# Ledger of designs, part 5: designed miniproteins, single chains, continued (2)

Each design is a single chain, and the fold is of that chain. pLDDT is the mean over its residues in the fold that is shown.

## One batch from the design tools (miniprotein)

Design m4139
Fold by ESMFold2-Fast:
Structure m4139 (fold): chain A 70 residues (1-70)
Amino acid sequence: MIDEKEVEKAINLIKAAVIRAVSDPEAGRILADLVNESDDIEAVQKAINEVGKAGGDSELARKLAEEIRK
């Protein structure tokens, strides 16, 4: 059911919270907002992975959020 996507969103929120706590609180906030605003779970997941690989870069987080929000 649709509940499976809600679980995926929850996992993405947890990943954003980890970035917020460990790397950059601004990057984590941007990603958490993106998870809550966007139903494009695949695009959000890719953005979180890229920001995580970059060590929580808030500039990269903003750029990817802007691309998804188009």
Scores: mean pLDDT 78

Design m4140
Fold by ESMFold2-Fast:
Structure m4140 (fold): chain A 82 residues (1-82)
Amino acid sequence: SRQEEIANERMLRLLRLLREGLSQREIAEELDVSEGTVSRFLKKVARLLGLPSSDVSLVREALKTLSEEELEELANYIGKNP
C-alpha cells in the first residue's frame, strides 16, 4: 500500500541518517519525531542485526557494513513489523 511505501521510505531515511553520523537528537529533529521514537527504532534495528546493544555508534557501524539492497530490505521489514 502507499502507506507502507511511505513508512518504508521514512525508515530508509532514518537508517541513512544514522549511517551518515547523525545523533539520535539530530535524527529526531530531521524526521520530526521524538527522541524516544528514534530510541525504539534503534533497539529494533539492533535486535534484527543481532547486536549486543542499541548504542547509536554500534548500530551506525553495523549499518555501514550493509549493501543498499540489504538496507532497503531492513527498512521494508521494519515498516511491515512495527
Scores: mean pLDDT 80

Design m4141
Fold by ESMFold2-Fast:
Structure m4141 (fold): chain A 80 residues (1-80)
Amino acid sequence: SAAERERMVEVLMGLVGVDRERAERIVDLLAEATGGGVTVELVAKVGYVLGQPDASARKLSEETGLPLATARRILEIAGR
């Protein structure tokens, strides 16, 4: 729903410090990567990892189960 998407965007902005446009792109990429199965819990886990000083594509992939290629694209959008 639009309300769930908005909550996901706000969670990423708060945890990562990215602007709204970047947060929306990450949420949309996660929706694509999960076949529409994206959850607030997955987005919060992504945001938590990205907000850490040691954020990496490998760590993001390991913590979330997302493919390494998807994790790499997420870090690129986040400017990490």
Scores: mean pLDDT 87

Design m4142
Fold by ESMFold2-Fast:
Structure m4142 (fold): chain A 82 residues (1-82)
Amino acid sequence: SLREELRAGIAVAREDLAAIRRQARAANAPQEALDALAVLERELAELEALVEAGASDAELEEAARRLLATARELMPLVAPYV
């Protein structure tokens, strides 16, 4: 189901973001890059909360689309440090 796929994806994304943050910090990334990661971490946590709260598929799809759009915008700020 969409919910099961999202749970699996969220778990992987959480681990990936934690690894990215560790690598960015080790590389002395500027605050702008760390702030970008914080936004992605927050939106991922919001998607996870919606999944656990039993949100509708439409709400989950919208939250997932928002997260992907944010990642596309912000990951270029992080990429030089990972």
Scores: mean pLDDT 89

Design m4143
Fold by ESMFold2-Fast:
Structure m4143 (fold): chain A 70 residues (1-70)
Amino acid sequence: SAVLDAVAEAVRAGEATPEQVREALLAAGFSPRDAGAVTTAVALAIETGEEGVEVFERTAAAVGARAAAA
């Protein structure tokens, strides 16, 4: 997903905020549950660095797989 790729770039650059990520995902048509899961993982990545980025990558992959299956 182009939106998930853009979120990943912003997280790596240290420019992502959870609020902006949630808004972008909802605008792209993701469910509130999936948008919430990715937003929580972004917040964790900001707080913890490496450990949170790994959780974010797994969460984004799972959300992307669900979107592709629908």
Scores: mean pLDDT 78

Design m4144
Fold by ESMFold2-Fast:
Structure m4144 (fold): chain A 65 residues (1-65)
Amino acid sequence: APVPTVVLSGSALTGITLPTILQAGDAFPAVGVGLSPEGVTIRGATPEFVEAARPPVEAFLAAHP
């Protein structure tokens, strides 16, 4: 089965760089945080886990542009 994935988008994410994504990956090791043409992606073992990770990852990225 495909890994559950969520794409984050918004004005707070327009300046996100690879170093910030790597820092987010270190801060949230239980999910895969990445960058795609669509925006920042979160991947996890379950859809529920990915959705639970969404708000803290968005807050982290907003605090670490």
Scores: mean pLDDT 70

Design m4145
Fold by ESMFold2-Fast:
Structure m4145 (fold): chain A 79 residues (1-79)
Amino acid sequence: PTRAVLELPERAEVTVTALKDGTLVMLLLNPEGEIVAASVMNLKAGEVVRFELTVPEGYRLELIALNGGEFEVEVRPIE
């Protein structure tokens, strides 16, 4: 599986665009590397999911693409 880890600003808008059908696993990690939240999404090519995330300093988002999925993920600070 393809994996990526993203640094998070304090307030973030996360946009996920599915380029190919598949499964995206998102894990929210605290500074100690513990999983504090998990989300699993089955997406079709062309689907877009947006959500807002507010986290303390040092939190990271780990992304795992499964089942042939291909995704574009964009993290933007919220003003």
Scores: mean pLDDT 84

Design m4146
Fold by ESMFold2-Fast:
Structure m4146 (fold): chain A 71 residues (1-71)
Amino acid sequence: SEAQQLLDELLQALSAQDAERVRELAARLPPEHRPTAARWIEHAIRELSKLPNPDLEFIAELRELVAELRA
């Protein structure tokens, strides 16, 4: 499905730590999938935070996006 493909691309963008791509893909998701995207991004924040040298700027941008998706 289209939504599933967008979510897969979102995971790839999260792995690449591409904030612009993550925002673009999240914006294109149907409203009904916003909660799912927020959960996946929160999961990614947890994973990224476990890295020895986490990208704090990227994590901050992800937290902002989660707040926006939940609004």
Scores: mean pLDDT 86

Design m4147
Fold by ESMFold2-Fast:
Structure m4147 (fold): chain A 77 residues (1-77)
Amino acid sequence: MLEKIKNSKSHDQLKSEMQKLIDTIKFSYQSGSNPRFLGGLADRGAKIGQDRQKVLGSDPGVDAEIQRLLDLSRELR
């Protein structure tokens, strides 16, 4: 999951991989996975997305997905 975000080649790919991470975290939470672990995964995904955005350039859609991961990380605290 995180490796695919790190290796994304376009804004569309980055958004898609971040969305897949969000969906995976939400599914795992519903399945009884540890909220603290999932919150940490969301925070790491957001940070990797921020770093990848520095390489690809800024995009409002990428910023929105980063914010969704940060919000999810706070909710699962």
Scores: mean pLDDT 84

Design m4148
Fold by ESMFold2-Fast:
Structure m4148 (fold): chain A 68 residues (1-68)
Amino acid sequence: SPIDELEKQKAALVAQSNAQIDGLIAQIQAETDPAKQAALQDQIVKVQGDLVDQLDALDAQIEALRKS
């Protein structure tokens, strides 16, 4: 169903974002320059924000399909 496809997209986005964040955390742990660590932390915040926005958009599409 279209809802099952959107739920699969949500799961894929969460998995992809978690993998990106894990990679950024590993880079922070290997980095010795505080300015570069701060830039990597900013990238984590952006990835988290983008994920929330994308999940909200998919949830809105799922809800619209449930009402039709």
Scores: mean pLDDT 90

Design m4149
Fold by ESMFold2-Fast:
Parts: structure tokens; sequence; C-alpha cells
Structure m4149 (fold): chain A 74 residues (1-74)
């Protein structure tokens, strides 16, 4: 696994954990959504530099984490 692939996956995990903290702290939904969008943008930039196989793995994880965040914001 490349260092960049590890970085992207780590950023996705950190994003979900941060969203959970913000929800628990009562941060407004709009602020949480904006922060999640910014972090997903960072992951997207890393994905652009990855091989197709690594990119697909990160994309699948991104979709899973995005769904988790949507559930937390319901």
Amino acid sequence: MSPLEKEALKLLEEMVEEVKRMVAAGVPRKEIADLALEKMKEVGEIMETLDEESQKKVEEELEKKAKEIEKLLE
C-alpha cells in the first residue's frame, strides 16, 4: 500500500471521528456538513494522484464514510 493511499484512508477515518465529536458537541448541522465536504475535497485531491486500483479502494471507502456521515446527520 502506498503512503498516499494510507493517508487518504486515514483522513477518511479522522473525518468520521471528527463528525461524531461535532454531533456530540451540538454543532449546527450546516457547520458539520461544510467541514465534511472540505475533508472529502482533500481526499479527492489525493485520489487524483493514485493508481486506478488504489483509487477504486479509496473511492469505495469514501462512499461508505459519506453514508455514515449522512446517517449521523439524520
Scores: mean pLDDT 82

Design m4150
Fold by ESMFold2-Fast:
Structure m4150 (fold): chain A 95 residues (1-95)
Amino acid sequence: LMPINPKFAERLLEELKKAGIKIEGEVILDPATGLGHRSIVVAKAGAKRVVGGDISEEHLEEAKKRAEKLGIEIEFVKGSKEEIEKRYEEIKKAL
């Protein structure tokens, strides 16, 4: 498994902070997660729940394996933007 680049993680978290996005304890949506890099970074940064979506089943399968190896819980959703957003809203209401 390819590890998350520390420079990528630091830069992403800094960008989110500048944008006023709170991660710690929040439910985060990553609607185009690909191989799960962003989803894994925000989960490690203290997100309460992360929903990572993508249209590619192959990419999501790799993302799931990476998260599992790291002991990180992420809900990966294959689907359209509408399907992914619907799942995110359901999770937010449940928390």
Scores: mean pLDDT 77

Design m4151
Fold by ESMFold2-Fast:
Structure m4151 (fold): chain A 105 residues (1-105)
Amino acid sequence: SAALEALERAIKELEELLKEAEAAGLKLAATTLKTAIELLKEAKKALEAGDLEGAERLLEEALGIVEIALAVARIAGEEEEVELLEKALELLEEALAAVRAEIAR
């Protein structure tokens, strides 16, 4: 499944961003990414079980959490947090688009 491949790639790339956040001491990004990764792992389980709508909902929840963290980082002027969270947002949007495309088929 294209959606499953996109979701697996997003999990892997978010785990790499988490390592970068932890190495740089970016606490907001690290905490946010840990939560997003766990939601994506649950979305993967839902997708493997054939629950496409459940996977979409979990991805939307992960996206919302990252959007809130990004808004907080922007207000705080934490440029390194912003850059990393913007990358996470893009990965989540790509995974969500892939799941939605599979629902539409």
Scores: mean pLDDT 90

Design m4152
Fold by ESMFold2-Fast:
Structure m4152 (fold): chain A 89 residues (1-89)
Amino acid sequence: MAAKKKAEEILKEAKKKAEEFKNRIMDSYNDPSVPPIGSKEALEELEKLLEPYRKIVKESKDEIIREAAEEGIKIIEEAFNEVGEELGA
């Protein structure tokens, strides 16, 4: 029960971070008054967002929590790929 609740929290957080990351990058390209977020900055932010999930995958002994963290990584990486496709990268 506790592990399932933690897994749901991990997935909810990953989805929120992915949406915020996608919106932040896209908004920077849509606003001419704001410098666009470059590829290097986007990659550094991606790595920072993924780090907690990678740590859970590596260190957690609970399979349900590990699977949630792996799915979270996939969600965040898919958001990054969608931004790249929308920007023609």
Scores: mean pLDDT 77

Design m4153
Fold by ESMFold2-Fast:
Structure m4153 (fold): chain A 89 residues (1-89)
Amino acid sequence: HMTQATEEDVEEARKKLEEEKKKLEEILKENNTPEVRKLYEDGLVVGEAVLAQLEYDLKLRNGEVTEEERARLEALRAEAAAILARERA
């Protein structure tokens, strides 16, 4: 598992998140059901958790993170972990 992130890794993760968001938004334009909307929301939470973790790791290496950033990361990780556990169960 990757223990260190670079600025390029963060940018790549951000681009992947934006691509996923746009893909799901296009699907919602054609099929706006509760199931599709839930998939979109769950996908965004997981993507945001990955990006937040990479950004946090980069900032941590530079010696500065805020309590707000830590709290946001923990909340996103918990929600993403619940989503992933449900999907893999």
Scores: mean pLDDT 74

Design m4154
Fold by ESMFold2-Fast:
Structure m4154 (fold): chain A 61 residues (1-61)
Amino acid sequence: MDDMIQKVISQYDIPDSVKDTIYQQAKDTVQGWVKSGMISNDKQMQSVVDTIVQQQLRSQR
């Protein structure tokens, strides 16, 4: 899980200071969805992390 989140975040050109905030938000959301059974494979996890990163980057503007 953590490796997948970090891999997706590393694909985006974002400042290190914002990267920590985005990582924590993505981790909390993904962890909750995995526990609820909404995420069952790596492809779904990657898609969710991509969405969260995009939303967080948009919110930082």
Scores: mean pLDDT 73

Design m4155
Fold by ESMFold2-Fast:
Structure m4155 (fold): chain A 60 residues (1-60)
Amino acid sequence: TPEQLRAEIARLRAEHDAYEKRVEELIKKSDPETAEKLRASLERHRAWVDRYLAELEAQA
C-alpha cells in the first residue's frame, strides 16, 4: 500500500542518514588524502541513494 511504501522509504532514509553520519565521523578522523577519497565516495553514494529513493517516492 502507499502507506507501507512511505513507511519503508522513511526507514531507508533514516538508515542511510545514519550511515552518512558514521562516514562523516570517519572522514574527520582521517588524514587529508584519505578524507578526500572518502568524501568523494560518500558523494557518489548520496547521488545513488537520492535517485533510488526518488523513484520509490514516485510510486507512493
Scores: mean pLDDT 81

Design m4156
Fold by ESMFold2-Fast:
Structure m4156 (fold): chain A 88 residues (1-88)
Amino acid sequence: SREERLEGIVEQLLALEDAGDLLGVRELLDQLERDPSLTLEDYEWIAERLVEEGRDDLAAMVLEAGYRKFGDERLRERAEELFRKMEE
């Protein structure tokens, strides 16, 4: 299902971060940017799940990747909110 696929992406991002594999995180995000089946709403869903897991940094990275793919300023604004939250 769509949700099973999106949860799988969340789990992969978390596993790569826990392993300290920053190149793996970047490579996965690059693959997602080239995947035409992933929508803006899918990026928002992945980012929200990462926030729930306490990974605001990964969530911000996902939103920035979504902004590069779709050009929707709301994704950038949401990433900036998460960056500000991490500084507080």
Scores: mean pLDDT 85

Design m4157
Fold by ESMFold2-Fast:
Structure m4157 (fold): chain A 95 residues (1-95)
Amino acid sequence: SKTDEIEKILLETIEKLGYVDKARQLARELAGLPDEEAVRRIDEFAEKMAKDIVNNLSDEEKEKLKSLGYTDEQILERAYEIVRGLIVDALTELR
């Protein structure tokens, strides 16, 4: 499906850029903060990472996603959702 395709492309780029490991590192740094401050920093980091992920997509990958009906804004939003989820999941796993 088009949803599976965008997730695959974005996850491959996230892994290539080392953002899975970076999300885990950030989770460790945030684990000692109050929930309100941790959430604010997660949102800030996710926004920065999402922009970098989209900027590192090839013209071919962007064209493919646009051919599936995604706008630039929707691609950015999906990258944000994925990377934010990675940070939140990593933070939740810290016991």
Scores: mean pLDDT 86

Design m4158
Fold by ESMFold2-Fast:
Structure m4158 (fold): chain A 77 residues (1-77)
Amino acid sequence: KKEEAIEKALEKLRKKLEEAGYSEEEIEKAVEWFRSYLNSLNPEESKWEEYLEKLVEGLMDLLSTLSREEIREMLDA
């Protein structure tokens, strides 16, 4: 199911952010923002899990290049 795939991807994202040293508040803001973003996507259901795993990897790469202030600005938009 789409909801289960999203929650699995977000749980993986949360763990990676914890390992990177982000605070719980920062992690929750990022997770909620990405949950909203992922729920706005309408990919083909049969490929949803594969798509989300690749997307999370791309998001983690992106987040590693952003400063803490840039991430906060993104979440405040």
Scores: mean pLDDT 67

Design m4159
Fold by ESMFold2-Fast:
Structure m4159 (fold): chain A 65 residues (1-65)
Amino acid sequence: MEAQAKKAADTLTDSLIQQIKEGKADLETAKKAVDLLAKTLLSKGVPESVVKKSKEEALKKIEKG
């Protein structure tokens, strides 16, 4: 479960970073996408602590590039 949640978050994060670098998305749009993923993972029964960590890691990567 945790490994699958991390893979989903990492895949989305990498895609969002690429879109930002290409000028196809802004930071605000990327943050909203991460929030939506977090809500989806919570609804699928992923523990809140795992979702919170994945979200924080994704946001740090997006903000730093």
Scores: mean pLDDT 78

Design m4160
Fold by ESMFold2-Fast:
Structure m4160 (fold): chain A 75 residues (1-75)
Amino acid sequence: SARERALKAIEELEKMAAEAKAAGDSDLALQIEIDLGMARIALAVGDLIGDDEWGAEQVERILEKAKKLYEEHKK
């Protein structure tokens, strides 16, 4: 379901934030934690407007951007 996709994407963001924090990269960890917060807001807005697909799409978009930042940061 759309909600399951959104929750999976949030779990991936949580893992990325934890990994950045464990690596001692406070700047990267903070940026991903901000993205995680925005993803949770998008999920909540999707619930409020009754559009689970829109909410899932926003969360997945945030995850994609966070993954690109994470990979660029390692280079």
Scores: mean pLDDT 84

Design m4161
Fold by ESMFold2-Fast:
Structure m4161 (fold): chain A 69 residues (1-69)
Amino acid sequence: LYDAFAAGDVDAFNAVLDELGKRGIEGGPVVIYAATAAAAENITLDELGSRPDLAKEIAEGVRKAVERL
């Protein structure tokens, strides 16, 4: 999932999410929010590892999105 996201391959990312949802894995929404936020900033997961402030900001965005649900 995150590999497809890091590569910018939205179709592969969605295919993996569909497969996870098909198998009843409920982590999908949280991953979607995190990946969508990072993609909007054109940031890969590898880059997030080297930028802790940005990783924290995305984590807080995900937390806020889940809080509103």
Scores: mean pLDDT 53

Design m4162
Fold by ESMFold2-Fast:
Structure m4162 (fold): chain A 85 residues (1-85)
Amino acid sequence: HMTEEERAAVEALRSLLKKYNLDPEKLIPPMLELRRKEGVDVSTLATALAKAVKESKTIEDILEKLPEYVREARAQRERLRAFLA
């Protein structure tokens, strides 16, 4: 069972991966898992993906670096949100 929010996230991730010429079948499942595990939105995942793509040569390298970059992007967004509250 997939929620409406998860379906929207899949469509957004598929569009992002096509922009970077990456295989969505290989990257969408681990990115959805990171979204659930880390509690982040698609824009945070997009920020992490952009950095991972720039610093990696293979899909395996991207997958290895994504969790750290997602946590970094989340921390930056939380700091910015705190200043606006």
Scores: mean pLDDT 78

Design m4163
Fold by ESMFold2-Fast:
Formats: sequence, C-alpha cells, structure tokens
Structure m4163 (fold): chain A 106 residues (1-106)
Amino acid sequence: SEMDKILNELNSKFGELLTLLKNAHKDDAKVQKSIDELDKNMKEAIDIFKKDPKKGLIELEITLTMLKMMLWVLRKSGSDQSVIEKANAILDEMDELLQKLRELVD
C-alpha cells in the first residue's frame, strides 16, 4: 500500500540519520544511549501505527520531536556543524514523509 511505502521510507531515513549521529559521536556513551532509545521508540511507533494509524502518527510525531531536541542539544554542545546540517536535511525529508502519511490517515 502507499502508506506502507511511506512508512518504510520514513524508517529508512530515520536509520540513516541515527547511523550518521552514532558515527559522529562514537566515544560519547550518553549520546549512544539516547540514539538507542530513539531507535526503540521509532520501532514501537511503527508497530503502533500498523495497529492504530491515528495513535501511531502521534507516536511518530513525538519520536521526531525528541530527535529534533537531541539535534538542538548536540548543536549547542559543539557537535560538528556539517553533521548537524546533514542531519537536518534528512529530518526535513522525514517531516515531508510524515505529512504525506497524515494526509493518507485523515
């Protein structure tokens, strides 16, 4: 279905973004733990979406908001600007996919 295609693309982009951040912060145990928690939250949000799309959309939106907050903290703590710029570009693509998903769910 179209929803499954968008959900798979959203999950793929999320994984790409987490890999980017993990590779940029290899020696930061706190950042690694935060990334692992976000990965867990995304998997749970997708499972909820498959059972209840309206509830799942809320969970996906919360997960993306948490990711945005983490990027804000990383930028403030002196993370590499090029990494933050690449992360924000992927995040913008994810926001577009989430909007399309909202339109399909009504």
Scores: mean pLDDT 88

Design m4164
Fold by ESMFold2-Fast:
Structure m4164 (fold): chain A 72 residues (1-72)
Amino acid sequence: SLQEKLTEYLKEKYPDIFVDVEVKEEGDIISVTIYVKPEASKEQKQQMAIDAANYLSKLYPDKTIQVTVKEA
């Protein structure tokens, strides 16, 4: 699944701060919520959002990707 692939990708890149990810598909929109530990810096959160958006855009170039990062 999309959630499994994205979970594997983010956990491998950010093992110390990654907690979970939720993926929701609605028509041509893929909405992602990434949950991180409260120790995650603003820069790490921004980079995770960029990496997730780029990863999904590569897999689904015709869809709109929306990414939100929240503390668990």
Scores: mean pLDDT 87

Design m4165
Fold by ESMFold2-Fast:
Structure m4165 (fold): chain A 58 residues (1-58)
Amino acid sequence: MSPLVREAGRLLAERFTQLPAEDRDTAVGLARELELAPDQETADRAAQRALAFLSRFA
């Protein structure tokens, strides 16, 4: 697994309970995109989207 995918998954898990309720469904969707990605390129794009999403709460 790429370092980017690993970091995005870690941050989604760590910050999930700290997210506003309205954004938790988005976080679940992003986590599923990472889990179900058919290839590394798709997984890396999903990871970048997850990190961009989480940056709004930093």
Scores: mean pLDDT 79

Design m4166
Fold by ESMFold2-Fast:
Structure m4166 (fold): chain A 69 residues (1-69)
Amino acid sequence: SMSLAERGKKDAEELRAAIEAGDQAKYDALIAKAMADPERAAVLREIGRTLRAIGDQIQRELDTGEPMA
C-alpha cells in the first residue's frame, strides 16, 4: 500500500515526465485516472499547477531569451 504522500510523489514524477516530453495525451490520461480518486485529484491539481508554472517559465526563457529569475 502507498501513503497519500508516496502516491502524490509518484504522480508528480509521472506528470513531470509527461510535461518534459510534451506528451499532452499522457498528461490528460494521468489527470483522468486521478479524477477517479478525489483525494489524488486534489493533490495532483496542486502539483500539476506548480509543474505547469515551471514549464511555462522555462518556455518563456527559451522564447524570449530572458533568464529565469
Scores: mean pLDDT 70

Design m4167
Fold by ESMFold2-Fast:
Structure m4167 (fold): chain A 78 residues (1-78)
Amino acid sequence: APRKLDPETQKSVEALIEMLEEFGADPAVLEEIRRLLKEGSAEAARLVSQEINRLELAEKDKEKGEKMGEKLDEIRKL
């Protein structure tokens, strides 16, 4: 889609990228997300959601996955 992310959404996605990095997300995926965010692409938010889903499926700790989901919901309300 040719839609550019608004500045508020870009800041929210950047904060999510930092949290994903802390949760052990793939550095290559995080680099691609940052590139798309710099371009103002809405695809940045989609890749963040995909990486969260991947981490939840790979993580044996359900509680850690739930914490990631709660933080994502909190940011979406901003």
Scores: mean pLDDT 67

Design m4168
Fold by ESMFold2-Fast:
Structure m4168 (fold): chain A 55 residues (1-55)
Amino acid sequence: SMLEERLKTTEEVAKLQIARLKATSDDQEEIEYRERLAEKGVEILRKNIEELKKE
């Protein structure tokens, strides 16, 4: 499914963005905030995929 591949790509991109932020910033609060936003985005996308599968 293209949606499952999109979810995987979104998770991988989020991981890379957080890794770059950790390499370039010492602001732990900003890093944790960005990590929480990424987790919420993935969770919303996962719920949308599950709803579509319930057809």
Scores: mean pLDDT 76

Design m4169
Fold by ESMFold2-Fast:
Structure m4169 (fold): chain A 78 residues (1-78)
Amino acid sequence: SAAEREKLYEKARETFEEDLALVKPERLDELIAEARASDHPLAPYAVAFLEALRAGDREAALQVLLDLAEEVFKKSQE
């Protein structure tokens, strides 16, 4: 439902602000390398998010989390 999608998007925005507080800029290259080496299904989202943060593109980083929220929503409807 639209309400369930909105809740997931709100959670993605909350997660974005929390992750920004936890990610140390000096660790970004190491975290990107770890994410790229991962076979986890969500690893591509982690790579895109961290690369956007490394580039200083906060809008792109938030969009990655919103895209992830949409995939989670789609999977919950299957």
Scores: mean pLDDT 79

Design m4170
Fold by ESMFold2-Fast:
Structure m4170 (fold): chain A 78 residues (1-78)
Amino acid sequence: AKELIENIEKMIEEIEVLKENLETLSPEELEELKKQIEGQLKQAEELLKKYPDNPEVQEALKKLIEALKELLEEIDKV
């Protein structure tokens, strides 16, 4: 569980960097990124169901899901 939480925290940091740099991406790169983020969101939601009794993992996954949703919203603005 500890390694999973650490990986989630790193993913959230990478999402924040991507948000700041979306305008530097081509339309093709944005479309590919959108598909990748949609896949990551689905996997995070599935993991949330897999760890119902682990509050720390649940909170980390909820933060990741929120960050992924916000990134998708920012992609739609460019």
Scores: mean pLDDT 81

Design m4171
Fold by ESMFold2-Fast:
Structure m4171 (fold): chain A 57 residues (1-57)
Amino acid sequence: GMSLEELKERAAAGAKAMLESGMSEEFAFDLAKHELEKAGLSREEATRLAREAIEAA
């Protein structure tokens, strides 16, 4: 499994790529959250990391 640090970096890179492709912040956030939940994070942690990723992009 990926470390929390690797998940953060991947989420930030993914969010940036999605936003640069013209995806809305809302849709990019939902996709990032879904992928983080699939990676084994709780809904609360996935929501927080996805928000941080969008804010960093």
Scores: mean pLDDT 80

Design m4172
Fold by ESMFold2-Fast:
Structure m4172 (fold): chain A 78 residues (1-78)
Amino acid sequence: MEEALEAAIEAVKSAKTGNEMGEKLADRLRKMSPEAAEAVSRGLLRGLQEAGVKPDEPLTDEQKEKVIEAVREAMKEA
């Protein structure tokens, strides 16, 4: 679980756009357990919606922070 969270945070922090973040996270999700992948995916969807991320726009640090926070919350609920 902790390793999955770390990998997801790294993917979000290193991404420049919403599309790149989705691609990096999809690669990480394929290497996670089903339970971790579900929690990360749920958090990602919530975070993207709350942050108003557009696929082709540059990500702000605030948008990245919101996505990371949503992923952390989803993983606590698992």
Scores: mean pLDDT 77

Design m4173
Fold by ESMFold2-Fast:
Structure m4173 (fold): chain A 80 residues (1-80)
Amino acid sequence: MYEELEKIALEVGEQARKQKLSPEEAWKLTAEEVVRFLATDPEKAKEFREQLEAGLADPSASEEQKKIAEELLKKLEEAE
């Protein structure tokens, strides 16, 4: 769920720090890891899409969180 997404982002962030990745490279790696994780489980992929949509509708979510959710939805759609 959101906690799983946060955990993936944190782990990728640690890896990016160790590898001295740029913010753009770190974001690409995060998106690829999330999509890869979800591709192994269609049920989780569906649930995650619903959570991203709910997050976008949440007025308490920051603009940055909403942008991240939009990019992840786009990446999931591209993964077919």
Scores: mean pLDDT 70

Design m4174
Fold by ESMFold2-Fast:
Structure m4174 (fold): chain A 100 residues (1-100)
Amino acid sequence: KEEIERIAKEYEKKADELKDTDPVLAVQNYAVAALSYLDLGEYDKAATYFEKAADIAREKLGNEVAAELFRKASEYAKNGDIEKAKEYALKAVQELHAFA
């Protein structure tokens, strides 16, 4: 549990640092942070970082499909649907990789 929280904070910080220089890696790091917060039961934080991933995917990468998939992951995270949140986050990362 404490290790997951530490990992979440580390990926969050790295994503914030990379958002303008490497937006693909920033989105991936926000997604990992969100998934880590989801495993901690921190659903609002998980949702927030999925939304940050969506915003970068749309605004910096022009990948609207990946952005919509991250938005769905955020909605499922807010509702505590861990399984669907993880499913849509994975689909978003796969979509991002295909167009990055």
Scores: mean pLDDT 82

